# Ledger of designs, part 100: designed miniproteins, single chains

Each design is a single chain, and the fold is of that chain. pLDDT is the mean over its residues in the fold that is shown.

## One batch from the design tools (miniprotein)

Design m3468
Fold by ESMFold2-Fast:
Structure m3468 (fold): chain A 61 residues (1-61)
Amino acid sequence: DELRELVLETARELGVTLSEPQVEHAAGVLQRHLDGGVPREELPAMARVLVRYYHEHPDAV
């Protein structure tokens, strides 16, 4: 799953550890945006926002 790998690589680059449910939720959000017509090149920036959000709000998922 390319979006799951993007989330994991983004978390690694930011020095953040996400739970498996957080990774799956973040990948799902990215997939919904991609399906909704967001350009693929916007996904890395969105992944950074999502990874930071879940790290700061661990109870959000």
Scores: mean pLDDT 81

Design m3469
Fold by ESMFold2-Fast:
Formats: C-alpha cells, sequence, structure tokens
Structure m3469 (fold): chain A 95 residues (1-95)
C-alpha cells in the first residue's frame, strides 16, 4: 500500500540519518548519504524538491500522511539540514 511504502521510506531515511552520525565517516561518505536521502525524498514526493521542514510538512499533508508520519518527516528534514550546516561550517573553518 501507499502507506506501507511511505513507512518503509521513512525507516530507510531514519537509518541513513543514524549512519551519518558515525564520527568515522569522511565528508565524501556523509555527502553520499545525504544524496541518497535526497533521491528517496524526490521519488517519494513525485520529483518535488524538499528544502525546508515547512515544505516537508506541506508535501506530506498533501499526500495524506498521518500526523505521526508528518512529524517524523519534519524532524528528519531538520536533522539532515543540521548535518549539512555542520559540514559547511567544518569546510569554512578549514579555509
Amino acid sequence: SMMERFEAALAEIEALVRQMEDPSLSEEERLALIQRIFDISVELFGGELITSPEEARRAARRLGLSEEQIERLVALTQRVLDILQEVYQSRLERL
């Protein structure tokens, strides 16, 4: 079902986010994981680019996801953005 597909996608993204928290990962490996999350998200939302928690909330509501699924997706979106910000800050500090 569509809901089972979304649950599977959310679980995969959650696993990828946990993997990104491994301190032994290189920057290249972290970016590859972020790209994978992006690819899953684009397929899940029919090609729509989700760049903020607010966009994630709107897209999830449009698709008829439960409030629990919406809040999970919003939290995951924020966590991915936090990790991206950390990567960018690390790059700036090396300049």
Scores: mean pLDDT 80

Design m3470
Fold by ESMFold2-Fast:
Structure m3470 (fold): chain A 55 residues (1-55)
Amino acid sequence: SDATIAHAVDVVLKHFEANPDYSEEEKEAIARQVGKALGLSDEQTAQVIAQVKKA
């Protein structure tokens, strides 16, 4: 759901705030890991990645 995607984005962004030295590749890997942990589809995980890259 949109709420689950928004929650995943929030969780990922908090990880980035705690670790500002993450590379772009590391940020994508974290977003994928959070998406999998929350049971998101590949398409939903791609939406999380796209949103966190814009934030």
Scores: mean pLDDT 79

Design m3471
Fold by ESMFold2-Fast:
Structure m3471 (fold): chain A 61 residues (1-61)
Amino acid sequence: SVEEVTIITLEIKGLKVVVQTSAEHAQEAIDAAIEDAKEAGLSEEEAEKNLTVEQVQVQVS
């Protein structure tokens, strides 16, 4: 089976954080990533500039 998932990548201070979630939960994961970036000392604008959102099809087990 193939499922469409959302991959969210956030780069903070040279570290790369990647979160994979279902398309249904994509907005919640995006909001969480922005909050994490703000906790790390980035502004909301900086978080958005360093945030990449991709929808991909992956094989589910």
Scores: mean pLDDT 74

Design m3472
Fold by ESMFold2-Fast:
Structure m3472 (fold): chain A 61 residues (1-61)
Amino acid sequence: EQEKADRYQSLYSRLLVLAMQLPEEVQEQIFKEAEEASTLPMEDRIAKLEALVEEGEAQLA
């Protein structure tokens, strides 16, 4: 359980840094989706955050 919580926190921190580099509209959408994912089981939250990080990184490329 702690390993999953640490993974989630690491991904969330990465997402925050990434989102700050994106336009406000994209930043708001990312945070909205991350907040919606907070109602999901931990494994699904982690998967959702991983997808959001990948999408954000693609936006910066």
Scores: mean pLDDT 77

Design m3473
Fold by ESMFold2-Fast:
Structure m3473 (fold): chain A 84 residues (1-84)
Amino acid sequence: MEEERKKKKEEGLKFVKEKTAQARELAKQLKNESLETVDKKLQEILDEVREYAKQSPEEKEIVGQATGGMSQNMGDFYEEHKKL
């Protein structure tokens, strides 16, 4: 069980990292797309992360630990755009 939990944690971390990378690619599209379009796509990414967390209590803990760093990265990105 402990080893399975570690594998699930690694998969969850990879999932969050991939979603963070997708958000970064969306930031590059900000030059070609409107803020409204990018926000909609960001919400879809966040919804996917939330749905993954809802699948079980174990996934919720894994996402919670992984999103600690993601939340800071997203917060800084939102603050930069909110001030304009």
Scores: mean pLDDT 63

Design m3474
Fold by ESMFold2-Fast:
Order: sequence, then C-alpha cells, then structure tokens
Structure m3474 (fold): chain A 68 residues (1-68)
Amino acid sequence: MDTPIPDAPVIDTRGLSDEQQAEVARRMLGLQDRVQRLRDDGASDEEIAAEARRGLADVQRTLERLQA
C-alpha cells in the first residue's frame, strides 16, 4: 500500500475543540485531494512530496495558531 508522505510534520489535534479538529480535517482533505490530483496527472514523486510537505506545513501553522 502507498505509505504516508515521508518526512511529514507530525499533526497533533489533541486538545483542540471539535470545531477546530473539523477545520484541520477539512484542510487535510483538501491537501490529500491536491496530492491525488498530482498523482493522476503523472507528477514525479518529488513534486508530489514537495506539494504535500508545503500543505502539511500550512496545516501545522494553522494548528500552531489554534493552540496559541
């Protein structure tokens, strides 16, 4: 089976409210959709990893903001 994106930042939603967890989940689904689109379009593993890393960094920044 395809492994999760390598070297991805750890996404920890513990301590978030249900609404905040839903926001993070929606952002993660959007990222997964974009990554899947790149795979369908024949993008390289490196391009897919770069997009996923960027998206996960954005999610991580959102988590940091919500937990501040």
Scores: mean pLDDT 73

Design m3475
Fold by ESMFold2-Fast:
Structure m3475 (fold): chain A 90 residues (1-90)
Amino acid sequence: EAAALIEEVARHLREAAAAETREAATEHLTRALLALRRAAELVSRLSEAEQEALAEAVRAAAEEGDAALAEIAADPMKMEALEEALAAVR
């Protein structure tokens, strides 16, 4: 379910922003990136109605994600965790 994966991305971004350790932040950011990749893979297989549901989920998640990303960007430890997560999923 692509919409559920987008909700999972937003949840993990919020958990990463709230994380007290670099290891916890890296784990949540890695899970967010993997869920986002899986959602992208499913997009070409969705019906028109499912694409609309996904678009609504993406709009809601972007609002929550922007707030979480701003918190991550303000914290050097969490930015380091983001770089580690990006390296891990590539």
Scores: mean pLDDT 77

Design m3476
Fold by ESMFold2-Fast:
Formats: C-alpha cells, structure tokens, sequence
Structure m3476 (fold): chain A 96 residues (1-96)
C-alpha cells in the first residue's frame, strides 16, 4: 500500500531528525558559552543536511536566544519527535 510506504518514509525522516536533534542537544549542553553552542549546533545541522533545524538555529542566533532557551526548545522538539516516531511505528505494525 502507498500509505505504508509513506509512513515508512516519514519514520526514516523522523529518525534522522531525532539523531540530529540528539547530537545538537549534546553539543549545546557541553558548550561553555552561547556562541560556541550555536556554532556547534549549526555545524551539525549543516553536516546532517537538516535545512529546517539550520533555519531555526540561525534564526535563534540572530534573535539572541539564550543557551538555556535553546536547550529547552531542543528538549521539547526531541520529545515531540520521539512521541511521533513511536506513533508512526505503531501504525506501521498495525498495517503490516
């Protein structure tokens, strides 16, 4: 079914987003200052070709969003992505 193939593609895309977010969160948490945090986060987003996260991170940097607020955003987004992956995985199993 085309529906199963679309769900599998969404699942793989979200798993890639999850790994990128996890790498960014770890790099941001380990950084000594906000400038280093943003530089590392942007580099990871570029390396992983995540244009959505790249745009978000560049926008946050330009607006002067704090390291603490950046961490809160990344944690919230990571939680949402994880829950969405779990829901898609359940749907795929129900359709197979």
Amino acid sequence: MEEIEKLKKQYEDLKKRFETLKQILEAVRSSDDPEEAYEKAIEIAKKNNDLYLLNVLEGFKERGVSKEELIAFLESDLEWVQKTIDNIEKKIKELE
Scores: mean pLDDT 84

Design m3477
Fold by ESMFold2-Fast:
Structure m3477 (fold): chain A 87 residues (1-87)
Amino acid sequence: SKEEALENLEKLRAYVESNKDKIPEDVYKKVMEGIEEAEKYIKEGKLEEARKILIETADYLLKTHPNDSIAQHVATLLLTVAQEIEK
């Protein structure tokens, strides 16, 4: 649901903030920008736009940091939120 997606994005933001020192700077910046943009679209009811931003953010992480376990975990969480929006 829309509310569950917003709650999961807030949890993801908290996770990223708490692990900031362990995350590459470009990953941190890209994820935070992606979360903010996705939350904006979800609140506006633009669910397809929100899904696209989350998928593009996850794709960036997987392509630029394929061996970073934290970046891969964050990408998985972003894709999970994108799937929750589809429901």
Scores: mean pLDDT 85

Design m3478
Fold by ESMFold2-Fast:
Structure m3478 (fold): chain A 88 residues (1-88)
Amino acid sequence: MELLKEQVLNDIRELERAVAAGDIDAAVSNVLSIAYKLGLLTDEEIEEILKEAERFSPLTQELVKIAVDYARKGDPVAAAEAARALLE
């Protein structure tokens, strides 16, 4: 769904800002939102998002990959927990 992909991309832009600001709580909240929304998308749509995410910082890319891995497992809360562990 085109609109949902744009929402995920916007959440990734907000994640980049949170990472740049050192705001761990905001970054973790964005990873949770991203993981939940990614779980509603097809694998093809997720691969398109991963390609678009390549333009962001290495840390943001790693957090997006965590969100993708746990979204595919159906566990967005675990994505948020893994993101917090990485950032702390």
Scores: mean pLDDT 86

Design m3479
Fold by ESMFold2-Fast:
Structure m3479 (fold): chain A 61 residues (1-61)
Amino acid sequence: SDDLSRQIVRRALQGNDVDALRIGRQLARIDPDRAIQTGDRLRRMGHDDLADRIRQMARDV
């Protein structure tokens, strides 16, 4: 889960939202609490749309 969270943040920083969302969906299924925390970090970094989508994926499990 920590590795997936780090990969999401790295992909977001690279502007690779497609891969960030794919990994975010995987994290939401495995560890929804960690996915929510990762979404909160992305929002603080200015990636609001990506953050909202990942947090929503976590809420829907």
Scores: mean pLDDT 85

Design m3480
Fold by ESMFold2-Fast:
Structure m3480 (fold): chain A 90 residues (1-90)
Amino acid sequence: MELEEIKKELERIVEEMKELVNSTLSDDDKIAKLQELLERAREVTARLKELNSPLIPQAILMESSAAGMIAAVKQGRPLTLNMVPKIDLS
């Protein structure tokens, strides 16, 4: 049950990242939302470490992607779908 909830959270983070790419939000609002998504990804990583899950690399990739998207917005670069990680939860 807990692992399925973690998988759903990873899927929600990916979908919210995709929504941000297409959003008309200000850069400050995009950074705030990406920081929220980064903290949620870190929480997922911590939970997966407690479970010794093989999904830990997927969660770490999510953290790196969120941090990279924050850096892009701060540099005035547009967000692209290629910045959103492709996760495999099978």
Scores: mean pLDDT 84

Design m3481
Fold by ESMFold2-Fast:
Structure m3481 (fold): chain A 87 residues (1-87)
Amino acid sequence: AEAYYERGLAYFNLGQYDLAIEDFTKTIELKPEELLPKAYYLRGLAYEKLNQLDLAKKDFEEAIKLAPDENHPVRVKSKERLQEIEA
């Protein structure tokens, strides 16, 4: 899980969003408890960069749902992205 997540982050930082989505999807499939909200959030960001807003919304919603508490950084950031997309 961590190897796919780290490579996905590298692809995301290089602007290779399609490859980032593939690696974040593999991370999500492995269901790593600690990384799962982050993987959904980052895949949502990658979808947003590709203007796939419906897929981005679903991933941000899932990141919010899976975040352990109301003040979790992933939950806060995902809510901010949803508000921006819906505005």
Scores: mean pLDDT 82

Design m3482
Fold by ESMFold2-Fast:
Structure m3482 (fold): chain A 79 residues (1-79)
Amino acid sequence: TWEELVAKLREKAAKNPEWTEEEFEKHLEELREQIRELARRLGVSEETVVDWIARGLTEGEDALPPEVRARLYALDEEV
């Protein structure tokens, strides 16, 4: 679920002491919109894309499609 993905992203972000909650929430909104667009483009559900991202956080980057991986890197660079 989106809530599970957000929890995993917060856990990862907590390892960076410069991460701000306000900036994190802004990036989550952008990520959510990108997930909707990607799901539509690939002909899959938003939940499928969310699952891929959550799986990548638990099983490593290799589990993520390249486009999804790039969006997760964007969150790290904007901290």
Scores: mean pLDDT 65

Design m3483
Fold by ESMFold2-Fast:
Structure m3483 (fold): chain A 90 residues (1-90)
Amino acid sequence: DFLDNQAKIAANQMLELYKKDREMAIDSVKALGTMIEFLARENGDPEKAQEAREEAEKTQALIEDPSASDEDIFKALYKVYKLYFEIMAS
C-alpha cells in the first residue's frame, strides 16, 4: 500500500529527528497534529479530527517520556502520519 509505505518512511524520518533533536521533534509533532486536525475539520470529518488530536497528544506524551522505547514512538508516529496521508489523499 502506497500510503502505508509513505507513513512508515515519514515515521522513520521523525524518529531519526527525535534522536538528533528531541525538542524539534516534539514541536514538529505538535505542528503536525494541529495541521491534521485542521485539514480533517475542513474535509467535514470531525471524528477524524478528534482522532488526529488524540493520537498526536499520545505521540507527544511518548516522546516526552524518557522510558518510552523507539518501537513505541515509531508506532505512534506511524499512526499520526497514516492519518495525515489518508486525509491528504481524500
Scores: mean pLDDT 81

Design m3484
Fold by ESMFold2-Fast:
Formats: C-alpha cells, sequence, structure tokens
Structure m3484 (fold): chain A 67 residues (1-67)
C-alpha cells in the first residue's frame, strides 16, 4: 500500500540516522502507518530535514525525493 511504502522509506532513513534525526524519521514513519498521505509524509521528511544539518539533512531529503 502507499502507506506501507512511505513508512518503509521513512524507516530506511531512520536506520541511517541517530538521536533526534532518527526519532523524527520514526515519527514520520508512524504517521504513514496511521494513514498519512504520501504528500504528508514527504512534507514531514522535508520539515524534519530543515531542523537538521549535514548528512542527517541529506538522508531525509533523499528519502523525501523517493516519494
Amino acid sequence: SESEEAAKIAREAAAKLTGGGRTLALAVAQGAMDGASKETVRRGLLEAAGTLTGEAREILEEAAGKL
């Protein structure tokens, strides 16, 4: 399903992150499982990326691009 695909992408990003970045990515994945649209998940990942710097930001931006 669209929700499962979006949740998988967010979880894969979370696996590459630590600390606050991982927590944010997991929260976005949970939103997808709770029925958030692909667009809502993409926006969530981009908003999370905007609060981070360096590699963590790039990981979340790349994940959003896959949606």
Scores: mean pLDDT 85

Design m3485
Fold by ESMFold2-Fast:
Structure m3485 (fold): chain A 61 residues (1-61)
Amino acid sequence: MEKEKRAQELAEFGRKSMTSLAKHSKRLAEITGENMRDITGYVLGSKEAEELMQKVLEELK
């Protein structure tokens, strides 16, 4: 199915992007004293955005 193939491509792209976001979020957490998860949520606009990214990766496994 075309949706399945596209979803897999997006999951791979998101997976690689997550590594970069995690690194930057960790650095910001050290500077601000906030939780890394909260920082990642702010970067993506909300905590829900971070949860969605992880959910997509899990569903495509």
Scores: mean pLDDT 62

Design m3486
Fold by ESMFold2-Fast:
Structure m3486 (fold): chain A 82 residues (1-82)
Amino acid sequence: MKITLVIDGMSAAGGEGLAAQLEQGGKKATVTVGDKITIEIEGMSVDGAKSLGDYLAQHGKTVTVYVDGKKVATFSGKPNLF
């Protein structure tokens, strides 16, 4: 199972730092820098990926989570905020 996080509002250095932390936690992470930061993660659960996406969204990022190429969640802040 392959998790892909597409992160809007993150710097290249921030993406590389996040990938390094994931690898220290026993995951395999690959960063692609483009218009958005894409991080491909092996060894992470879907619930773990959603928790990470929510955490990053609380820190001002917009995160879309894909599992094996299928979009499963988007985190961009609280649904009831105007």
Scores: mean pLDDT 79

Design m3487
Fold by ESMFold2-Fast:
Structure m3487 (fold): chain A 98 residues (1-98)
Amino acid sequence: DLKEAIRKAVKEIAEKYGLDEKTVLRIARDYFELQRKKKRAPSDEEIEEIAKKYGVSKETVREALKDLGRKLREIANKFGVSVEEVYDALIELAKEEE
């Protein structure tokens, strides 16, 4: 199940960076929604605003997103879907948790 693979990746990132799973999921949602809207990777300033919104350091957010992005690409390859489809599934999952 694609959503279960995404939940597992989010949990692993949360454990690694000492964050709540909900916090990681919300950060990732905001990041990938912005990427989709802008059709480009979010800027350093946009990452800083996300970090401020969730009370997490900019360095932690940057490293967590980089690591999560790697895991999401691996999930896309394993399930034979586009990375964009995995991002959309993560955004949907985050909305279910709100």
Scores: mean pLDDT 85

Design m3488
Fold by ESMFold2-Fast:
Structure m3488 (fold): chain A 100 residues (1-100)
Amino acid sequence: SFMSQSIDQIRQLVQQMRDNPSQSDTYYSQIMGIIVQMSQQMSPSQSRQFMRQVLDIVNSILPDSHPVRVQIRNRVDMMDVMTDDQFQQFVDSMQQQVQT
C-alpha cells in the first residue's frame, strides 16, 4: 500500500539521519513532507496510527536524546489529546509550515 511504502521511506530517511547527522535537517524536512502528504489522504484515526508507527521507527533507530525523536514524540502526545476537528486543523497548519 502507499502507507506501507511511506513507512519504508521514513525508516530509510531515519536511518540516513542516524548515519549522517550533518544532514539531519534535510532528512527531517523530507520525513515531515511525507507525513503531511499522507495525513491529507487519511482519516484522523488513520493519521494517528501512522504517526504512532513513525514514533516507533524513530524510537527504534535514534537515541533518546536525539532532537527529532523528542520532536516526533511531542507531536504524537499533542495529537493524542486532540478531537478529530482539532487534528484536521493541526494537519492544515502543518501544510503551511512544510511546503515539500
Scores: mean pLDDT 81

Design m3489
Fold by ESMFold2-Fast:
Structure m3489 (fold): chain A 67 residues (1-67)
Amino acid sequence: SSSENFAKAVEIVAEEFAKAKAELGVGPDAPLSDPRLAEAARRGLERAIEKHPELAEYIRRLEPFLL
């Protein structure tokens, strides 16, 4: 279902975003204005689509909430 696919997209993007933050050295205390957060979000979204192209439309809908 659409709701199930969106929930899966959220989980996948959250996982890839967490991995990208770790790669960029972004800790839990980083301010929301930290430019590394935007970079981590872009990387997370791109990798999520690459790994799960079947969910690409749902993953792209999350872009405005992360960038």
Scores: mean pLDDT 84

Design m3490
Fold by ESMFold2-Fast:
Structure m3490 (fold): chain A 65 residues (1-65)
Amino acid sequence: MSLEEQVAQLAEKLRKSTDEAERTQIIAQLRALAEQSTDEAVRRRAAQVVLEASRAIEARRAAAE
């Protein structure tokens, strides 16, 4: 399976996650994939996904008030 596919799957999980613990685990997995891959695209995509999901969770928390 491609590393890009794994990053995309983790991105979807992270985007949907509202639990900080689950988010932390997925972020750790994304970092591990970035370290395993020597591809710049995979590393940059993993970092971008982490940032996007972090923002989405924060926005969701703000909307819940």
Scores: mean pLDDT 72

Design m3491
Fold by ESMFold2-Fast:
Structure m3491 (fold): chain A 75 residues (1-75)
Amino acid sequence: MLPRAKYGLDELKEGARALKSGADSLLAEGLLRPETAERIRRLADELLATDDVEKQLELLREIGEELNRAIEEHR
């Protein structure tokens, strides 16, 4: 079960902002594909726009999956 209390709204939104910044930095360094960076930014923007904690957790999971995929492709 997902622990809702550990994922406060403000903490998730700060995480989303950090992920957008991180994706832009990785793209600038050539470590991330433009397509993947755009997907991460879109998911982070959706997370910032929602007040539904369950949707925020799902979006955060999708961002994590995109990052894990990028790491595996560039291993």
Scores: mean pLDDT 72

Design m3492
Fold by ESMFold2-Fast:
Structure m3492 (fold): chain A 60 residues (1-60)
Amino acid sequence: SSQLEEVQKKIVEIQEKLVSLFKEARAAPKITEEQRKEIEDLHKELLGLVKQEQALRAQL
């Protein structure tokens, strides 16, 4: 239960960070390599957390 809440909070945090990064990318004339790498890393982390959430809910 506590682990599920923690994972859900992290999912929301990553989603908010992705929204912020996409807004910055749209405001700039070109996306930087650093911004692209961060977006890719956050996307991979989000997918992992979603799978963890599904696994934890299956144990309830």
Scores: mean pLDDT 82

Design m3493
Fold by ESMFold2-Fast:
Structure m3493 (fold): chain A 74 residues (1-74)
Amino acid sequence: MTDEEKLEQYLIEKLGELTLLGDEHGVPADVLGALKKRLVDAYNEAVKAGLSLEEAKKILDEILAEAKAEIEAL
């Protein structure tokens, strides 16, 4: 598997974590969609910037942590 394929699988996993947490907390679909979009946008910018797999994962983890905190505050 290439580093790009590994990063895409990581994004899919993290989007799944957000979906499960959002469903558990009864997050509105538009709010959950906006949080998932932040993660996808971060992935696209990391790929565009040619970041390493480890640097890209770190950015995705940071955005995911912020999104999870917003869900828990609802």
Scores: mean pLDDT 85

Design m3494
Fold by ESMFold2-Fast:
Structure m3494 (fold): chain A 69 residues (1-69)
Amino acid sequence: SKEEIINELKEYVNEKQSTLPDDERERLNRQLNVVIERMKTLSEEETRSAAENFKRHVDDLVARIKALE
């Protein structure tokens, strides 16, 4: 369901953000809220695609920050 997709995305972001600096965590949470609001107007298929796209964005962000260490 759409609700399950959104909840899975929230859990994924929450887990990944624990490794990020505070300012990046705040920015990521703001971006997540915007994406979730957008998902309210999307189909379930589009919501799944948007969730996967945001997960990739999160993975890329974590990888970039880790590479700077």
Scores: mean pLDDT 84

Design m3495
Fold by ESMFold2-Fast:
Formats: sequence, C-alpha cells, structure tokens
Structure m3495 (fold): chain A 92 residues (1-92)
Amino acid sequence: DDLIETIKELAKHHGLKEPSEETMKKVVEIMTESVEKYRKSKTVEEKKEVIQEMVEKLEEEAKKSKDPNDREVILILRREIEEQGKKEIEKA
C-alpha cells in the first residue's frame, strides 16, 4: 500500500518512529476517504473543501493521539497536505 509506505518514509525522513498500528489505520482511513472524494470532485471549490476537511480530520487525530511520536507524524502529514492544497488552489 503506497500510502502506508509514504507515511513510514515521511516519519523516517524526520527522524521519527513509524506510527502505531492504531494511528496508521486511522490516518490511512482519513486519507483514503479524502482522496476518493477529491478525485470525484469536479470543481476547484469542491476540491478545496475536501482538502480543508482532510486537514481538519488529521489535526483532530493528532490532538487525540497519546503518543508524541504519532502526534508529530500526523502534524507533519497535515502540513504537507495543507501546502499541497495551497499549490493546487494557486494553479486553479
């Protein structure tokens, strides 16, 4: 699963441990659902909304995380998604 590998690589790149299995499952679920919604979105405004929802869901999961390592991985992922979404907005 490319998404799981991407998250693990992101953690390693920042000197962090791989997230817990529970955290990984929740993050993958959020991202998979959000990516499917994004791909089905036909307008720039719909795509912006999906990115905002994904960022908010990841921030909520970070706040719920009891592991500082898992929290940091989620926050880094959230930041990358927010930045990528901003670039998509600028291109539209």
Scores: mean pLDDT 81

Design m3496
Fold by ESMFold2-Fast:
Structure m3496 (fold): chain A 118 residues (1-118)
Amino acid sequence: SSDVTIIQKIADILENSSDPSAKTLGQLLKKNAEKQPGPSFLALLYYLEAKAKGEPINPVKLLKEAQVKYLQGYTAKDYRLQNALAKCSVEALETVLGVTLDDETASLFKQVCEAVGI
């Protein structure tokens, strides 16, 4: 499916990151793309938020939280993050999160939104 293809492209981007948490998340997303594409995409949104805010990142915990939240339905926060990706706008993401992104996080975000936009 197109969703599985998008998740696989995102996973490849994350695995090529210098961040060990991104690499681990990329590996988990690849393994789960065919089984759980929705939760995999939500886990990515949570990763981007945590990275932008400088919060501790546990990729296994993020995926488990995403699995639970996906069954409960998207929150207003989840929709705002998704809309920032759809716009491919660093400024929109900064506004939603209330932070200024570093160059590494901004570059990663742009790579991810390009993969989602196809």
Scores: mean pLDDT 78

Design m3497
Fold by ESMFold2-Fast:
Structure m3497 (fold): chain A 91 residues (1-91)
Amino acid sequence: SRQATQEFLAELAEKLEAGEITLEEAAARAEARGLLALAYLFRAAALLEKGEDEEKILEEIYKAGKLLGEKENYINEEEFRKKAEEILKEL
């Protein structure tokens, strides 16, 4: 349900901000709930935090973009990737 998803996202954000869970654990929780695009974005953020190669980080962002593009025909994969890159640079 929408309410349950909003509560889940709020709880994840609060726990991440408090350092109670890792980005990898947040990805696992999102995946378990069927939020696969969000799980890939958390994995991308975890790779960024570890100082992994940009190519590996972008691969996870691309996987998220493809899932969102398949669900919403009007989502531009390139624009999504660029927006995600901008957000990750602010972290």
Scores: mean pLDDT 72

Design m3498
Fold by ESMFold2-Fast:
Parts: C-alpha cells; sequence; structure tokens
Structure m3498 (fold): chain A 106 residues (1-106)
C-alpha cells in the first residue's frame, strides 16, 4: 500500500525530528492524489512505486527519501493543509496516523 508506506515513513521522520522530509512527503502525496493522471509527477510517483515493490527496508527508505527530495521546501501551514486534505481523500483507517503526525507538527 503506497499510502501506508508514505504515512508510516512520515510519522517515523517526525518522531526522529526530520520535519522537513515528513512535510515534503505529505505535501507531495496530497498534490499527486489530486492531480489528473496525465499531470502526475513521475519523479515523485516513481520512487514511491519502487518503495512499495522492494522488501529491503534500507532501499525502501532511500526511495521514500528520494521522493521527498524532489518536493520543494514546505511550510508548516502547507503541511497541515496537506494533512487536512489527506484526511478528506484517504479511507478513515488512515486518520489515526494522520492525527499522530499532525500532533507532532503542532
Amino acid sequence: SPEKLILDYALEKVQEGDLETAKRLLYGFAKELEAPFEQRDNRFIGPILLATATEDEELRKSFLDLAAKYVPPVTDEEALAAIERLKEILPSKYQPVLDEIEKALR
């Protein structure tokens, strides 16, 4: 599940104090979910798909880091707006992890 991998890694990064990577992942993910298929950025989506395909934990994290690095710097306000949008788009089962990330960013 791409959504599970992105959100779990964003939570891990927030817990490690790497707020920049977490904010970029959340913002990039929200942006790509709202984009028409023909306008989706393969520089973000490509690394995410590779992360979902690998069983190697270190390689998975490297792909998620690569996806985040492609996203320009994201403000706290932009990250919180992305979290609110993800809560609207994603199934309710992802709300607990989004709530945990939101609390850690506030």
Scores: mean pLDDT 85

Design m3499
Fold by ESMFold2-Fast:
Structure m3499 (fold): chain A 77 residues (1-77)
Amino acid sequence: LSPSELAARAVGHVLRAIGAELEGNYKEAADDYMAAADHFEQLGDTELARKYYNTAAELYRKAGDVEKAKQAEERSK
């Protein structure tokens, strides 16, 4: 993936995550924020990646997925 393709995919995942979160689908939202964070990390935007890993962790906790919440929290450090 080129940097511009990674950026486009990251933004796409953020938009999907926002939609899922507004519908109360916290696990789907968290999965999309994780994907976005992975792409921002690949782009070298570590601050933005950490932000979305933290958001995913919070949403995984709301969904009751303690294991994925811990994984997301570790990635945010």
Scores: mean pLDDT 85

Design m3500
Fold by ESMFold2-Fast:
Structure m3500 (fold): chain A 71 residues (1-71)
Amino acid sequence: RPVLSEEAIEALREAARRAGLSQRELAERTGLSQSTVSNVLAGRGSIEQYIRLADAVGMSDEEFGRILALR
């Protein structure tokens, strides 16, 4: 079972697209490897890695809470 929902991954991809950031730029901004960024965007990452990338693309804390079903 994937740790991240398809909706969460789609939202992250859309936020990255709106920010105009490539996978390389996301890796540079978060300190993650490009392979890790690629894995998260493919739904193969952890919640912690997702949160780091979502922060780097400018997703709000409210959007995080909704996507992670924490609120």
Scores: mean pLDDT 73

Design m3501
Fold by ESMFold2-Fast:
Structure m3501 (fold): chain A 79 residues (1-79)
Amino acid sequence: SSGVMRGLSAISDSPAGEELQKALDAATEDPKKGTELAKKALEWAEKNYTPDVTRGLGHVYNHLKSLNDTKQKEEEAKK
């Protein structure tokens, strides 16, 4: 969404941006690990940025959580 891209652009050169990029990269191999890293980036941003930026990061976190939930259901179905 546009909110996600706006949030990412606002933090691209910050520590939160670096951690979020690492979370997105990790999520391609392990959505659970990616979601955990994105949560840490969101918590950091909540202390250091405006609500608009944290809202954008929240959308990224929710997307990664959705991917993790889907993966968990797939694993349960294959058990």
Scores: mean pLDDT 66

Design m3502
Fold by ESMFold2-Fast:
Structure m3502 (fold): chain A 62 residues (1-62)
Amino acid sequence: MEKEEELAKRIAELFDISEEKALEAVKAALKGDSEHPYVKELAKKMGVSPEELVEAIREVLK
C-alpha cells in the first residue's frame, strides 16, 4: 500500500472526510499547495492552518 494512500485513509477515518478528498489533500500538500480546496477543508476540520497541514504531511511522509 502506498504511504500516501495509508495516510489519506487514516485522515478520512479520523476527520470525517472522504478517502478521495483526503488523498487529494495529501498529494497537494506534498507539492506544497496550501491553497488547494481540499487542503483548506481538511485544515479547517483539524483546527490548523493550511500551511501547518502542508508542513505536517511533508514531515510524516519524509
Scores: mean pLDDT 81

